# Designed miniproteins, single chains, continued (4), part 77

Each design is a single chain, and the fold is of that chain. pLDDT is the mean over its residues in the fold that is shown.

## One batch from the design tools (miniprotein)

Design m14654
Fold by ESMFold2-Fast:
Structure m14654 (fold): chain A 79 residues (1-79)
Amino acid sequence: SELAKLLHEAAAELLEEKGSEILKLSGEELKKLVLEVLRKKGASEKTLEEIEKILDELIKKYGKKGADVMRAIVLLASE
């Protein structure tokens, strides 16, 4: 889906900018950074809302650590 592609692109950009800092983040902190990246890229408020809901589900399902959420985003984009 287009949302999965946007999530993957934002996650890749954050890994490039922050690298190992992602390992220290909570899922909630990672969510805020992903939304900031997408907002800078011109994502609509509706797209940001939908992505926030996806990230909340990933945090709930795959764990509270940023690294676990990041892995889940990559896997989601592969489907």
Scores: mean pLDDT 78

Design m14655
Fold by ESMFold2-Fast:
Structure m14655 (fold): chain A 70 residues (1-70)
Amino acid sequence: SNAEDAKKAGEQAAKMGAAGDSGGAATAGYHSFKYAPTEEAKKYGLLAAKAGQAGDSAAASRYGELAFKA
């Protein structure tokens, strides 16, 4: 389902951010935001995407993890 895909995207943003792949984390974070079933998960997915776009891979990782857990 799109909701499960969004959850996996949050996990991918966390893993990519932790690996220093800010661009990958941004893409995954945006995917999490787009398909997330809750406002909380959307919020963290978007924050992961913005952090990744800014090159802040550590923040993208943290927000991706929060999107995954939401």
Scores: mean pLDDT 86

Design m14656
Fold by ESMFold2-Fast:
Structure m14656 (fold): chain A 88 residues (1-88)
Amino acid sequence: SKEELEKILKEIAELAGVEYKPFKSYEDFRKFLEEVIQAAYERGVDFEKLKELLDKGIEIAKKMNDKGLVRIFEYAKRLLEEYEKARK
């Protein structure tokens, strides 16, 4: 549901130390998740926990039948995996 999505996005934002802002478009949402991943990298946030929250976001987006949100969450997960490789 939208309520479940908003809850998970706020948890993601809090974990990364980023302000959650309601998005107006898929582009705004993509930029928000890019900011989250960049902040998480800079702050030494637990990438396993962030990955778990992104996976929950994908499941919620699938239940909402919103393929655009699913694609953006999957993009963010791939971006996170590239940052994870850069840490090693």
Scores: mean pLDDT 84

Design m14657
Fold by ESMFold2-Fast:
Structure m14657 (fold): chain A 86 residues (1-86)
Amino acid sequence: SIEEILEEIEELVEKLKEETDPEKKKEIVERISELIDELIAQGASKEDLERVLELLLEALKSETDKEIILKLIGMILRVIGELLDL
């Protein structure tokens, strides 16, 4: 199910880049956060976590909403923390 979680994160990151409604952006980011927690709980590999980190960095480069930027930074730091434990 790790593959399915990665595919959903990729889809949600693309949706986030296209979204203009702040409330819908918050919903997307919250879902991405939940999926990252699930991915970590399922024992994601270093390669899986590095892919998630790349996707989050891509989202961050495209984002102008301050609340969404802060949430993305929080998720990036969480993924980096997990990578350092590997």
Scores: mean pLDDT 88

Design m14658
Fold by ESMFold2-Fast:
Structure m14658 (fold): chain A 94 residues (1-94)
Amino acid sequence: MIFRKVEELRRRVAREGVVSDELEEEFERVRRENPEAFKEFEEKMKEIEKNAKSKMEMLDMLEELVERDVAADPEARARLLAELEEKKAQLEAM
């Protein structure tokens, strides 16, 4: 499983609230190390990017992705969801 690398990428997005060149570089690194598992993750992330109209919407879609892909790991799921909620609260407070 690639939970650790996926978790790191999702935490970075949650903290920054943006898909950036740095995040794209991380995607390339993960793809190089885990090509088969990464393909599914990459397609899901591309759909989030295409469909999200704002940073907040992107974070909402990431929460759904976390629940779907890491649901079998309750501790990782809870941590990632907590980080996403903290980022959403920060964006709302401004």
Scores: mean pLDDT 59

Design m14659
Fold by ESMFold2-Fast:
Structure m14659 (fold): chain A 94 residues (1-94)
Amino acid sequence: TGRRRAREHLRRGLRHARQAARYAEKGDGERAAEYARQAARDAEEAARADPSIRDGARSARDLALQAARYAEKGDFERAATYARAAARELENLL
């Protein structure tokens, strides 16, 4: 069931990364950072659940953490770009 748990975490992370991008595009840095950090946590949980996707999931984690940092700085264009990159990486692992 490691693969099933990883897929559940990847689906949650994908939804959170998409929400991070939407809030960044709206100029809501606080919500964008919250959703980006949640996407990073979901990606790390997926990496722990399934070693076969570990590197890809951790790459997505790092992109989501960059989205959070840029959202906190008010750089909403970069926040949205990194959040979309994290979403793409998570979708590619599904």
Scores: mean pLDDT 92

Design m14660
Fold by ESMFold2-Fast:
Structure m14660 (fold): chain A 66 residues (1-66)
Amino acid sequence: KEEAREALEAGILGSVPEDKREIAREAFEALVAGRLEEGKKLLIEAGLSEETAEGAVELAKKYIAS
């Protein structure tokens, strides 16, 4: 559970430029809270591709399911 959360955070923050990390943190918080659609939108706004954003949503689902 905690491992999945940590992997999600590292993946999101590692995939964005420094200028986008504030938005990436908001996306991470939304995903961890179960707001998957909002989190995905924020990830795309942070400059991530749809494929990468979908990967983050999958990690968030693993965290929620745990």
Scores: mean pLDDT 76

Design m14661
Fold by ESMFold2-Fast:
Structure m14661 (fold): chain A 69 residues (1-69)
Amino acid sequence: ADALLDRVAELTREVLAPHVSPEEADKIAEDMRAALADALANGQTIAEVRVVEDKDGRPVVEVVLAPAP
């Protein structure tokens, strides 16, 4: 679980690196990691990871959650 969360955080930093400061990217990655850790603790699993564009034109990593089988 922790390794998966670290990988999603790393992907978030990589996707954002051309668009925001390293500090901004780290904050967004940390916030995403915390949210995903909470979801996994509540019995959800990660079904899909994708990159989308937010309302401000900034690329973001979106994680699709599903109930654990």
Scores: mean pLDDT 75

Design m14662
Fold by ESMFold2-Fast:
Structure m14662 (fold): chain A 76 residues (1-76)
Amino acid sequence: SAAEKEKLEEEKKSLQLTIKSTLDMYGISEEEFEELKEPEKQEEMAKRLGWEPETIRKIVETYFKYKEKLKKIEEG
């Protein structure tokens, strides 16, 4: 229905804004997040920021959960 399409478009926009805000908040680019799928890169980032590696892992996991949810909406 038209109402269901409008809700999906609103949710898509909300997810896009959340992803952008996450990138801006941490100062990490989309390309850097892709690199952070590797544990070694997560440890390097944690050391650089003075954070625990587990904190970086949680941030990366949360980011890719948002990306996956957005992809599912875009694919129908």
Scores: mean pLDDT 81

Design m14663
Fold by ESMFold2-Fast:
Structure m14663 (fold): chain A 116 residues (1-116)
Amino acid sequence: RALELLERALKLTQEAERLIREALKEKPSPELKEALELTRQAVLKTEAAIRFAREGNLPEAIRSAEEALRLTEEAIRILEKALKEKPDPKVQEAIRLLREARKLLEEAIRLLREEQ
């Protein structure tokens, strides 16, 4: 249940990473570079949360998911700033995907905490 939400969040975050990388290639910007790095770290933390959840290590799964959530929220803020300066459909879509991933991470964290 929580695992399925984490796996869905991972796929959305990976697709957002791809879109940010493509936008960065076409229009280099410090904001897009920072957002790409934060999104890559969010991918790694979501993968860690999935691994810990599979092992039944709920405290570490929650911690990793919370770190993924924080990184995702920071990436969204930076991408929104980049979008205001240089409208880009790939950046807009990446923001949409990360907002969906954020909701899934929040729900997954809630469900993991209920397994106390």
Scores: mean pLDDT 90

Design m14664
Fold by ESMFold2-Fast:
Structure m14664 (fold): chain A 61 residues (1-61)
Amino acid sequence: SAADAAVAEVEQAYEQSYQSELDDLTAGFQKLGFPEELARKFAEMILDETRKGEIQQARAE
C-alpha cells in the first residue's frame, strides 16, 4: 500500500542518515555540558522518538 511504501521510505532515510544525525546530536549535547555517555543516550532517545513519530505520520497518509 501507499502507507507501507511511505513507512519504508522513512525507515530507509533514517538508516542512511542515522550515524550522521546521532553524531551531530551527541556533539550538541556534549557542547551543552552533558557527559558523552548521557549525551549519546539522549541523542538515541530523540532519534528513536522522532522516527516513531514519522512512521506513525506516514501510516496516517
Scores: mean pLDDT 77

Design m14665
Fold by ESMFold2-Fast:
Structure m14665 (fold): chain A 109 residues (1-109)
Amino acid sequence: SLLEEIREAEEEAIRAVEEGDVEKVKEYLKKLVELIKGATTDEEIRAGIRGLDRVADTAYRLGNLESVKETLKALLEVLKGLPDSTSLEVILYAIGTILRAIGYILDLE
């Protein structure tokens, strides 16, 4: 299922962050973004955004500024590509996640 693919890409991105492999982080972030772009339901879109939020949080806790910045780029691409049918709740959730990632970058710089 799409939800299982999103979860797998999230887990792989987190693992790449923990390994300090920024190129793998970029690869799995790109995969997460493409999976979210294929999502048609609020549940699937929320799951993808939550995955990106967890990647950013993990990168922040490990002091990996570059991975936080790459995750912010992924979140911005997701927000730009949200379907018109997306609920206001999901849009606000995405914005909140973007603001958290910005806060992480400002704290680490």
Scores: mean pLDDT 90

Design m14666
Fold by ESMFold2-Fast:
Structure m14666 (fold): chain A 81 residues (1-81)
Amino acid sequence: SMAVLEEILAKAVKIDVYIRQGDKALKLTVVNGELVSEEVVPVPEVMKELGADYVGAYVAEDGRAVAVSAETGEMLETEAE
């Protein structure tokens, strides 16, 4: 379900949403709840690591960069910029 991403969109200043479309992914960048860009990109590494076709990437409240599967809720921690 998309409920995990909806909760993150309500709290995160910025989230990148990735939706797999064949061998590519649609990347949607949302800032303060507003869609600011749409781009077709190669499938990102975090999407491959999660094995998911729908992923949100954001900075958590504690400053950690995280990626989450919208399908399973599985989360990977990464380093923030």
Scores: mean pLDDT 75

Design m14667
Fold by ESMFold2-Fast:
Structure m14667 (fold): chain A 77 residues (1-77)
Amino acid sequence: MKLTVRLPDGSEVEVEVEEGMSPEELAELVHEKTGIPKSTVLAAVGFVMALLHAKEITEEVARKAVRLAELFAELDA
């Protein structure tokens, strides 16, 4: 599965996701490809994963991702 991650700088990165990959593992891959801090990437990835799957995900990761995504949206101007 191919996932598009929107970064705080406005750029988008496509990451190839294997079935069963956790948000943390996906965040590590994006961190390696982009150099963005893992916490920031994890927030963005968690938000996207929460949107794609209306299933139980690590609640703390999902909540933190939503809050950071909202903050970044406000910082965009």
Scores: mean pLDDT 60

Design m14668
Fold by ESMFold2-Fast:
Structure m14668 (fold): chain A 80 residues (1-80)
Amino acid sequence: MTEEEEKLAEEFRKRLQELVDTALKNGVPRDKVAELARKALEEFDKVLEEGIKNNLTLEQLRAKLDEVLSKAREEMEKLV
């Protein structure tokens, strides 16, 4: 990965961890939070692989990763 792609990966992991911590504080069951976090990480890997293969810009990659995080947040909020 490029340095910029590595920074996106680190930012994604930090933001996902914040969502996990918030969901746990709001009383979402730990097993459900773990399942949703795992799905978000799997989608992240797919976005990076497809983005690199299709020569997506960093802005396009960031937008797709924001969508992954938004989906994870929405699914966690449904469990509160």
Scores: mean pLDDT 81

Design m14669
Fold by ESMFold2-Fast:
Structure m14669 (fold): chain A 73 residues (1-73)
Amino acid sequence: DAMEPERGVEVNTERIEQDPNSSASYYGLGMNYRRLGRYDDAIRYFEQSLRLNPNNVTSRRQLQQTRDDQRRS
């Protein structure tokens, strides 16, 4: 029942168009791109999530894990 990552990109992109300050929607894009193996895109969106909410511990954790995955790939 998890949304396919391509569909998740569409949904979160629409949410950002409606609310460009949504840290949660940028986090969602980061997760979707990470699932697609697009680590550079995932990193950029997690960084944007953190710019909007620096206390988002989940985005910080996912950013670090994505960087580690990219180095090991």
Scores: mean pLDDT 82

Design m14670
Fold by ESMFold2-Fast:
Structure m14670 (fold): chain A 101 residues (1-101)
Amino acid sequence: MKKVNIKVGVDGGNVLIEATGPLSRTVAALAAGETAKLAKEAGIEVLRIRVDGGKATVELDASKAKALELGEEGAKKVGELAQRNMGAEVTVEVDEEADVS
């Protein structure tokens, strides 16, 4: 069975996405795209999207807390889609960087 883990972190306005396991490249790219879509729908400017294998960075003109919220929502949505369409079990993990409870 295919298991994919998605870790979502943040560095300022930059959403950091790391997927590991089979299909990690596809899952990371989809999570980055969904995060960018959610940001645009919220009226937040997407400055840059970078995808390299299982890692992606989405640079947003947003607060750290808002960037993390959007990244988590994007990753969860992609996890559901990957399980339905790709037959993968996806776990989403949010990285608590500096005092965001």
Scores: mean pLDDT 77

Design m14671
Fold by ESMFold2-Fast:
Structure m14671 (fold): chain A 94 residues (1-94)
Amino acid sequence: SELLEDYLEAKKLAEELLKAGKAKKISLEEFFEIFRKENKSKASQEELDKILEELKKKLKELGFEEEVLYGYTKDNKAYFIFLPKEETIEKLKK
């Protein structure tokens, strides 16, 4: 129940941000490139690659989309929203 509510809220937020032109959809590969660039001073390339491979596995296991919502705040901070697939949401309604 709570997980379903969280997923529906995330979907609603995503739709609102897209309609307002405040976010766009990017591929997982584009997200990985942004993540590596933003974190290059915090960890080695090998460590970042391990984190991204683990994230990719978890997204597939949890039934999440391979597209990511991407936008910037007024303070020029990047934000990302990961969304469950429609099939994942429908399974939670059963």
Scores: mean pLDDT 80

Design m14672
Fold by ESMFold2-Fast:
Parts: sequence; C-alpha cells; structure tokens
Structure m14672 (fold): chain A 89 residues (1-89)
Amino acid sequence: MEEYEKVLKETKEEISKIKDPLERLRLELEAQAEYLARTGRLTAEQARRAAEEAREYAERSTDPEEAAKARVAAEVLEATAERLAAAEA
C-alpha cells in the first residue's frame, strides 16, 4: 500500500505541471483510479456504476464546467472498468 501511495504522489507532482485544468483533472483521476484498483478498493463493477453516475450527473448539470468535469470522470471510470474486467478474464 505505501509503495502505491508513493507512486501516486510522484505521478500527481508530474501532473501538477500541466497547465490545462481539465487535462490535469483527467490524469489525476486516472492515477487515483489505478491506485484504488491496485489496492483492491475498486472493482470493475464499482467503476462501471461510478461511470454511469458521473454520466447522469453530467446530463443533469446546468453548469457547463461541472458537466465537463463529470464527463471526464465518466470516461476515466469506463476505461478503468474495461481494464479491470480484462485483467480478471
């Protein structure tokens, strides 16, 4: 667990150099999802459900910025769910 926390911290430091806020958010969410998956805290089913919830939030949001962030989260979670499902097969 501590080793994965160190990798996550180092990745976040590299991501902090990215100037685009949405690109930075995407990479931060990717790093966090991978960390949770590696520590057994995120399953393919949980990631898929979270992706669906994020899509619903984006559709319900009247704020374009919040909708954009939610779409980024949904895409990251969908990719994570596919990756985890493939690893379990």
Scores: mean pLDDT 77

Design m14673
Fold by ESMFold2-Fast:
Structure m14673 (fold): chain A 92 residues (1-92)
Amino acid sequence: MAERLEELAKRNPELLETEERALAEAAAEFRAVAPGLSPEEQARLMLERMEAVAERVRETAERVVESEEDRRLLHEALEAALARYRAQVAAL
């Protein structure tokens, strides 16, 4: 599954750059506040940050990914990842 996203990013280098930058920013923001939070607060913050990263990646995909199939695969992969995080947070 991760290999499919890597292949998508390889075909769309601007998408990879956006994802790497957004993930680095989200990780820095999380590290700045997470040590003072409970596990359930950390889980909620992680979900919020991941949803923000996914939105940025989707916005970039709409601009730079010309293949409708590649865009669909990316949206499906992002939604599947977010659905897993949402389910974990909801179970807390």
Scores: mean pLDDT 75

Design m14674
Fold by ESMFold2-Fast:
Structure m14674 (fold): chain A 82 residues (1-82)
Amino acid sequence: SKLEEIEKLVNEASKAILAGDFERALQLVDELEKILGDTKAAAVMRQMIAELAAEEDERKRAQLATAASLILIGLEIDYKLS
């Protein structure tokens, strides 16, 4: 089902972001955009991943990674409520 695919992609993207695997995170965001059709959410996620990759402060990087993960979870919840 689409829900199971979204849950898998959100979980994998969150893990990739937290692991610093930004190339994989971007690929997973592309797949989420295809399924959800939400180009604005995908653009925000790509911008956050780019900022994460450039961030040298460990605390700021952790905060941004957490924020990105929460946005991904929010996309899953929004789909469940639609």
Scores: mean pLDDT 85

Design m14675
Fold by ESMFold2-Fast:
Structure m14675 (fold): chain A 57 residues (1-57)
Amino acid sequence: VTIKQMLEASKKQYKMNEENAKKLAELEAQGTVEKLRFAQNSAKSSRELADLAAEKL
């Protein structure tokens, strides 16, 4: 029954997408949290440099 098989394949693909989303969220959390912290630290340093430049000028 081709229609039933196609429907089951679509459901399986849907479930695979959910599982992949969970895995990607976990991997992104690991990498993104570290990169986010790095970006925040960099932004703080840039603001400090801007404040120093304003103070000197």
Scores: mean pLDDT 67

Design m14676
Fold by ESMFold2-Fast:
Structure m14676 (fold): chain A 62 residues (1-62)
Amino acid sequence: SEIFKEAKKKIDEAFKGMEAGDLDKAQENSLKALELMEKLSDEEKEELQKYATEKVEKIYAK
């Protein structure tokens, strides 16, 4: 869905902000992703959470 694609994009932008040390960008995009997530189906919410968790693990494992 379009909402899922937008939420995933916001997660990617948030993680880019974190990696760049741009905390404002990271926070803004994280909050927007959470807002979009509330509009997703249960399946898409689980997929999005898994995607975000994998991103977090990759960043903190390096």
Scores: mean pLDDT 77

Design m14677
Fold by ESMFold2-Fast:
Structure m14677 (fold): chain A 69 residues (1-69)
Amino acid sequence: MSLAYFLFSSDVPPEAQPLVADPEKAAEMTRRAARIAREAGYELEVKTSGSDKEVSEAIRRAAEEVIAE
């Protein structure tokens, strides 16, 4: 659920805004960002509080890397 919130929140980088407006692109970006974040040593777990700022930063950086590719 944290990734869904990220994709539709105002915290999404400006470069990612066009991608999150497209459901197909948003799904691909989510899958790739999650994989990149996990490879960087961050695991995505379902948490109700979702207050892990480090996880959010890792997802944001991964999304920027996906867009840069």
Scores: mean pLDDT 51

Design m14678
Fold by ESMFold2-Fast:
Structure m14678 (fold): chain A 62 residues (1-62)
Amino acid sequence: SELVELVERIIRAQEQQDADTLRALRGELRRRLAASTDPQERAVLQSLIAGLDHLLAQLEAQ
C-alpha cells in the first residue's frame, strides 16, 4: 500500500529527527489528500499532516 509506505518513511524520518525529509513527506501527504475522495483515507491523511505540522514546529524551534 502506498499509504503504508508513506507512514513507514515518516516513522524512519521521525527516528532520525530529519526535518527536511519530514517536510517532503508532509508535501506528499498534502498532494494525496488533494487527490483523495475517500472519507476514511482523507481522515487518516489529515491526522498524519496535523501530527507532522506539530512535530516540525517543535524541530524547527531547536
Scores: mean pLDDT 83

Design m14679
Fold by ESMFold2-Fast:
Structure m14679 (fold): chain A 85 residues (1-85)
Amino acid sequence: SLEAAVKLMRALRSLTDEQLAEVARILGVTPQELRDLAETINPELAKKVLERLESLTPEQRAKVARILGLTPEELIAGAKALADL
């Protein structure tokens, strides 16, 4: 949903540089790619992030969601919504 996409983008924008770097490390993407996902509609980048999230263990997904202040379900829903644009 659009709400899930907006919620994820807001969560990414609220991260400190240290939190952003940790999320990027867990996902295997660059901090800049996460900054770009937070600021612009980029479905290809969102699809890349979604694929990385789906490849994580449940424990890794829970850690990423916790850093973002989201549930794992909200995190996946937001990434899917951005990828489907």
Scores: mean pLDDT 87

Design m14680
Fold by ESMFold2-Fast:
Formats: structure tokens, sequence, C-alpha cells
Structure m14680 (fold): chain A 74 residues (1-74)
């Protein structure tokens, strides 16, 4: 997989995570536990497919999404 293909896949994983958070919000099922589980799942997928460097990037991106979603739960 090329570096460009890895960046495209990273962006795809982040978009999928955003869509999943939106679905949980619409269903009234958005919780800290589900956000943490979702973040862990996407980071592990990124590590498996793209390697550690890209997994760290996905984790950072999802940490910002998790913090924003937590403001809605407070």
Amino acid sequence: MSEEEKRERLNELVREAVAEIEELRKKGQLTDEKLAELRKRYVEEARRELGEEYAETVDLALSFLEQEARKELA
C-alpha cells in the first residue's frame, strides 16, 4: 500500500467513526463507554491495516471527536 493510499484509508476510517458517532447520537445511545469502545476499535483497525504511525494519527483525531462528544453528555 502506498503512502497516499494509507492517507486515503486513514481519512476513510475517521469518516466512518464520525458517521458511527452521529448514528449513536440520533438513537440517544451516545455514552462515554461507547465512545471509548469506538475509538479503541478504529485505532486497532488502523494499526492492523496501516501500522503504528497511522494508528497514532487516528487515535489523535478520534480523541478530539471524543472530547467534543463528551461536551454533549455533560
Scores: mean pLDDT 81

Design m14681
Fold by ESMFold2-Fast:
Structure m14681 (fold): chain A 88 residues (1-88)
Amino acid sequence: LVEKGREIVLEAAKEAGLDVKEIEEKIKKDDNLATKRGLVAAYLEKLIEEGASFEEIEKLLEEAEKAGLITKEEKEELIEKLKEMLKE
């Protein structure tokens, strides 16, 4: 599940035109990101840093939910947090 989730998140990030290698390296260096939740959070943070659109990040979170990496509630919480950060 963790490995499959990593693959799905990397594929979504690649479709968004992001540097997938940088995201993967960041995850590998942080042992706390070994969990499915931490994996998704790390990718979300990198997407924000790369200036990805809200639509691209939302697509990533939808893929993560479908893969069972996060719950629907966790996805909604992350989307609301993202909206507040981009709202500035």
Scores: mean pLDDT 62

Design m14682
Fold by ESMFold2-Fast:
Structure m14682 (fold): chain A 71 residues (1-71)
Amino acid sequence: SLQEDAAIAQKAATSWGYPLSLEDAEIIARAARKYGANPELTAFFAVTEMLQGQSVEEAAEKGAKFARELE
């Protein structure tokens, strides 16, 4: 579910020292679901893009695409 995927993204990011709001975690989870990507990997790449100045929406889209390519 979206809620479970958002919880996975939020928990993973928090464990890396980058706590995500529930709202940002849901944006990341939606992008992961859109591209059929793993939510944990999507969160990892999205956080990396956000640290480089991308918006959460742009970071989530890029992160999901990267995560999907990794399979």
Scores: mean pLDDT 86

Design m14683
Fold by ESMFold2-Fast:
Structure m14683 (fold): chain A 81 residues (1-81)
Amino acid sequence: SLEEKAKRILEGVKKLAEDLINYAKTNKLSAAQLASLIAAFEQLTARLIAEMRAQNVPEEYIEEVRRIAAETVAELRALGA
């Protein structure tokens, strides 16, 4: 179902976010490396959102992906502060 598909996407995005934050922390990424990682993550999530829209996934799930992405980017930026 679309709901089951959306839930799997959300779990995947959450897992990726956790893995990226952990990677940045354990490897003590520089500001430049964090900026590159953030740019790559934003491109990946933009593509994912476009695919979700094309498949008529309800906006509530798309908004949740945007929320997770924004929180992840904020945490990654905070590591470079």
Scores: mean pLDDT 88

Design m14684
Fold by ESMFold2-Fast:
Structure m14684 (fold): chain A 91 residues (1-91)
Amino acid sequence: DKERQQEIAHRVVGEAIRAISRMPEERQRALEREHGAELAEISERLREAIEAGDAVAAAEAVARLADLVEPYDPEVAAEIRRAAEEGRREA
């Protein structure tokens, strides 16, 4: 069921990206400045998870993204974490 797993992974990642895009631009810049290398690592893992059709791996990477976002925007972090939890349940 790789197709279903890829659909779940795409949705979870898309929800996380949309949540981050709603953060004030200044907070997004601070996150990139302080955690750029970690964000790049997460982005690589997200891409690999989608290509592999691994919804659990995608959800885990998104959950780690939420942890990085939390000090900058707890509301957005909670939304990202919720997306990861929902994706993990559907996987």
Scores: mean pLDDT 85

Design m14685
Fold by ESMFold2-Fast:
Structure m14685 (fold): chain A 59 residues (1-59)
Amino acid sequence: METAEFEVELDGDKVHVTVSLGDVPSVEVEVKGKEVNMKWTAKPETLERIKELVEERKK
């Protein structure tokens, strides 16, 4: 069981993203914005896409 949490700036707003890994080969992602809240289950492939965004910030 693993959990990843990070923040990214989009359109001048702060977006908080929480990713949780379970026993199944799937990932749960929750995004909070200025006036938006969503949650969905994603596959490991989707997690890799999200990681790319975070890594871009760090160079």
Scores: mean pLDDT 53

Design m14686
Fold by ESMFold2-Fast:
Structure m14686 (fold): chain A 65 residues (1-65)
Amino acid sequence: SMSEEELEKEILLSLTLMAATVIIKYSEDEEKKREAERIKEEAIKNEKNIEKLEELLKRALELMK
């Protein structure tokens, strides 16, 4: 069974990748698309880092405003 911490990491990674993908696919702003691509790459590189994934999710959500 997955630990609570491992489950949190997977949820944060999934949410971050989902948010970034929505921006990449549907945003009309090319700069926001480029930033979302950077967020996606950083999330994959930091898939075991809860603090970094929380930061990246927050950045992706800010781009959706």
Scores: mean pLDDT 86

Design m14687
Fold by ESMFold2-Fast:
Structure m14687 (fold): chain A 85 residues (1-85)
Amino acid sequence: KEELREVAERAAERYRELGMDELADQILREAEELLKSEDEALLTAGLAGALFELARALRAQGREEEAARAAARARELAAKAEELE
């Protein structure tokens, strides 16, 4: 639970670094909603999707190293979401 919230906050911070404040706020809002429902699988899957989107945006900006890290993290979260179901 707290670990997933930290991941959401980290993803939001990365979006803000890219100037995507609206996406950062959306991720935090969605994470809070899911944490209130206590649906860890949905929260984890949602964060994985957000990190894949972040990786795509980073690559488009020429930040390939950061994009690779975001994509790797997204894949780990996607695998964890599958395990939770």
Scores: mean pLDDT 71

Design m14688
Fold by ESMFold2-Fast:
Structure m14688 (fold): chain A 65 residues (1-65)
Amino acid sequence: SREVGVAVLAVGEALREGVSIKKIVVEGDHVTIYSEVKTEEELKKLERAAKRVSERTGLEVTLVL
């Protein structure tokens, strides 16, 4: 499904940045990424991954830390 494709893309962007993801939820036009961020550098990497997901999919991305 489209949701599976979006989730795979989101996982790929996070892996590209080297950040750990706890869970990804794709619902309609929203992607929610759950992660436990321990440092400001990890947060910046996660934010870059989220931005790329948003840019590539046109969906709104929400981060839950």
Scores: mean pLDDT 83

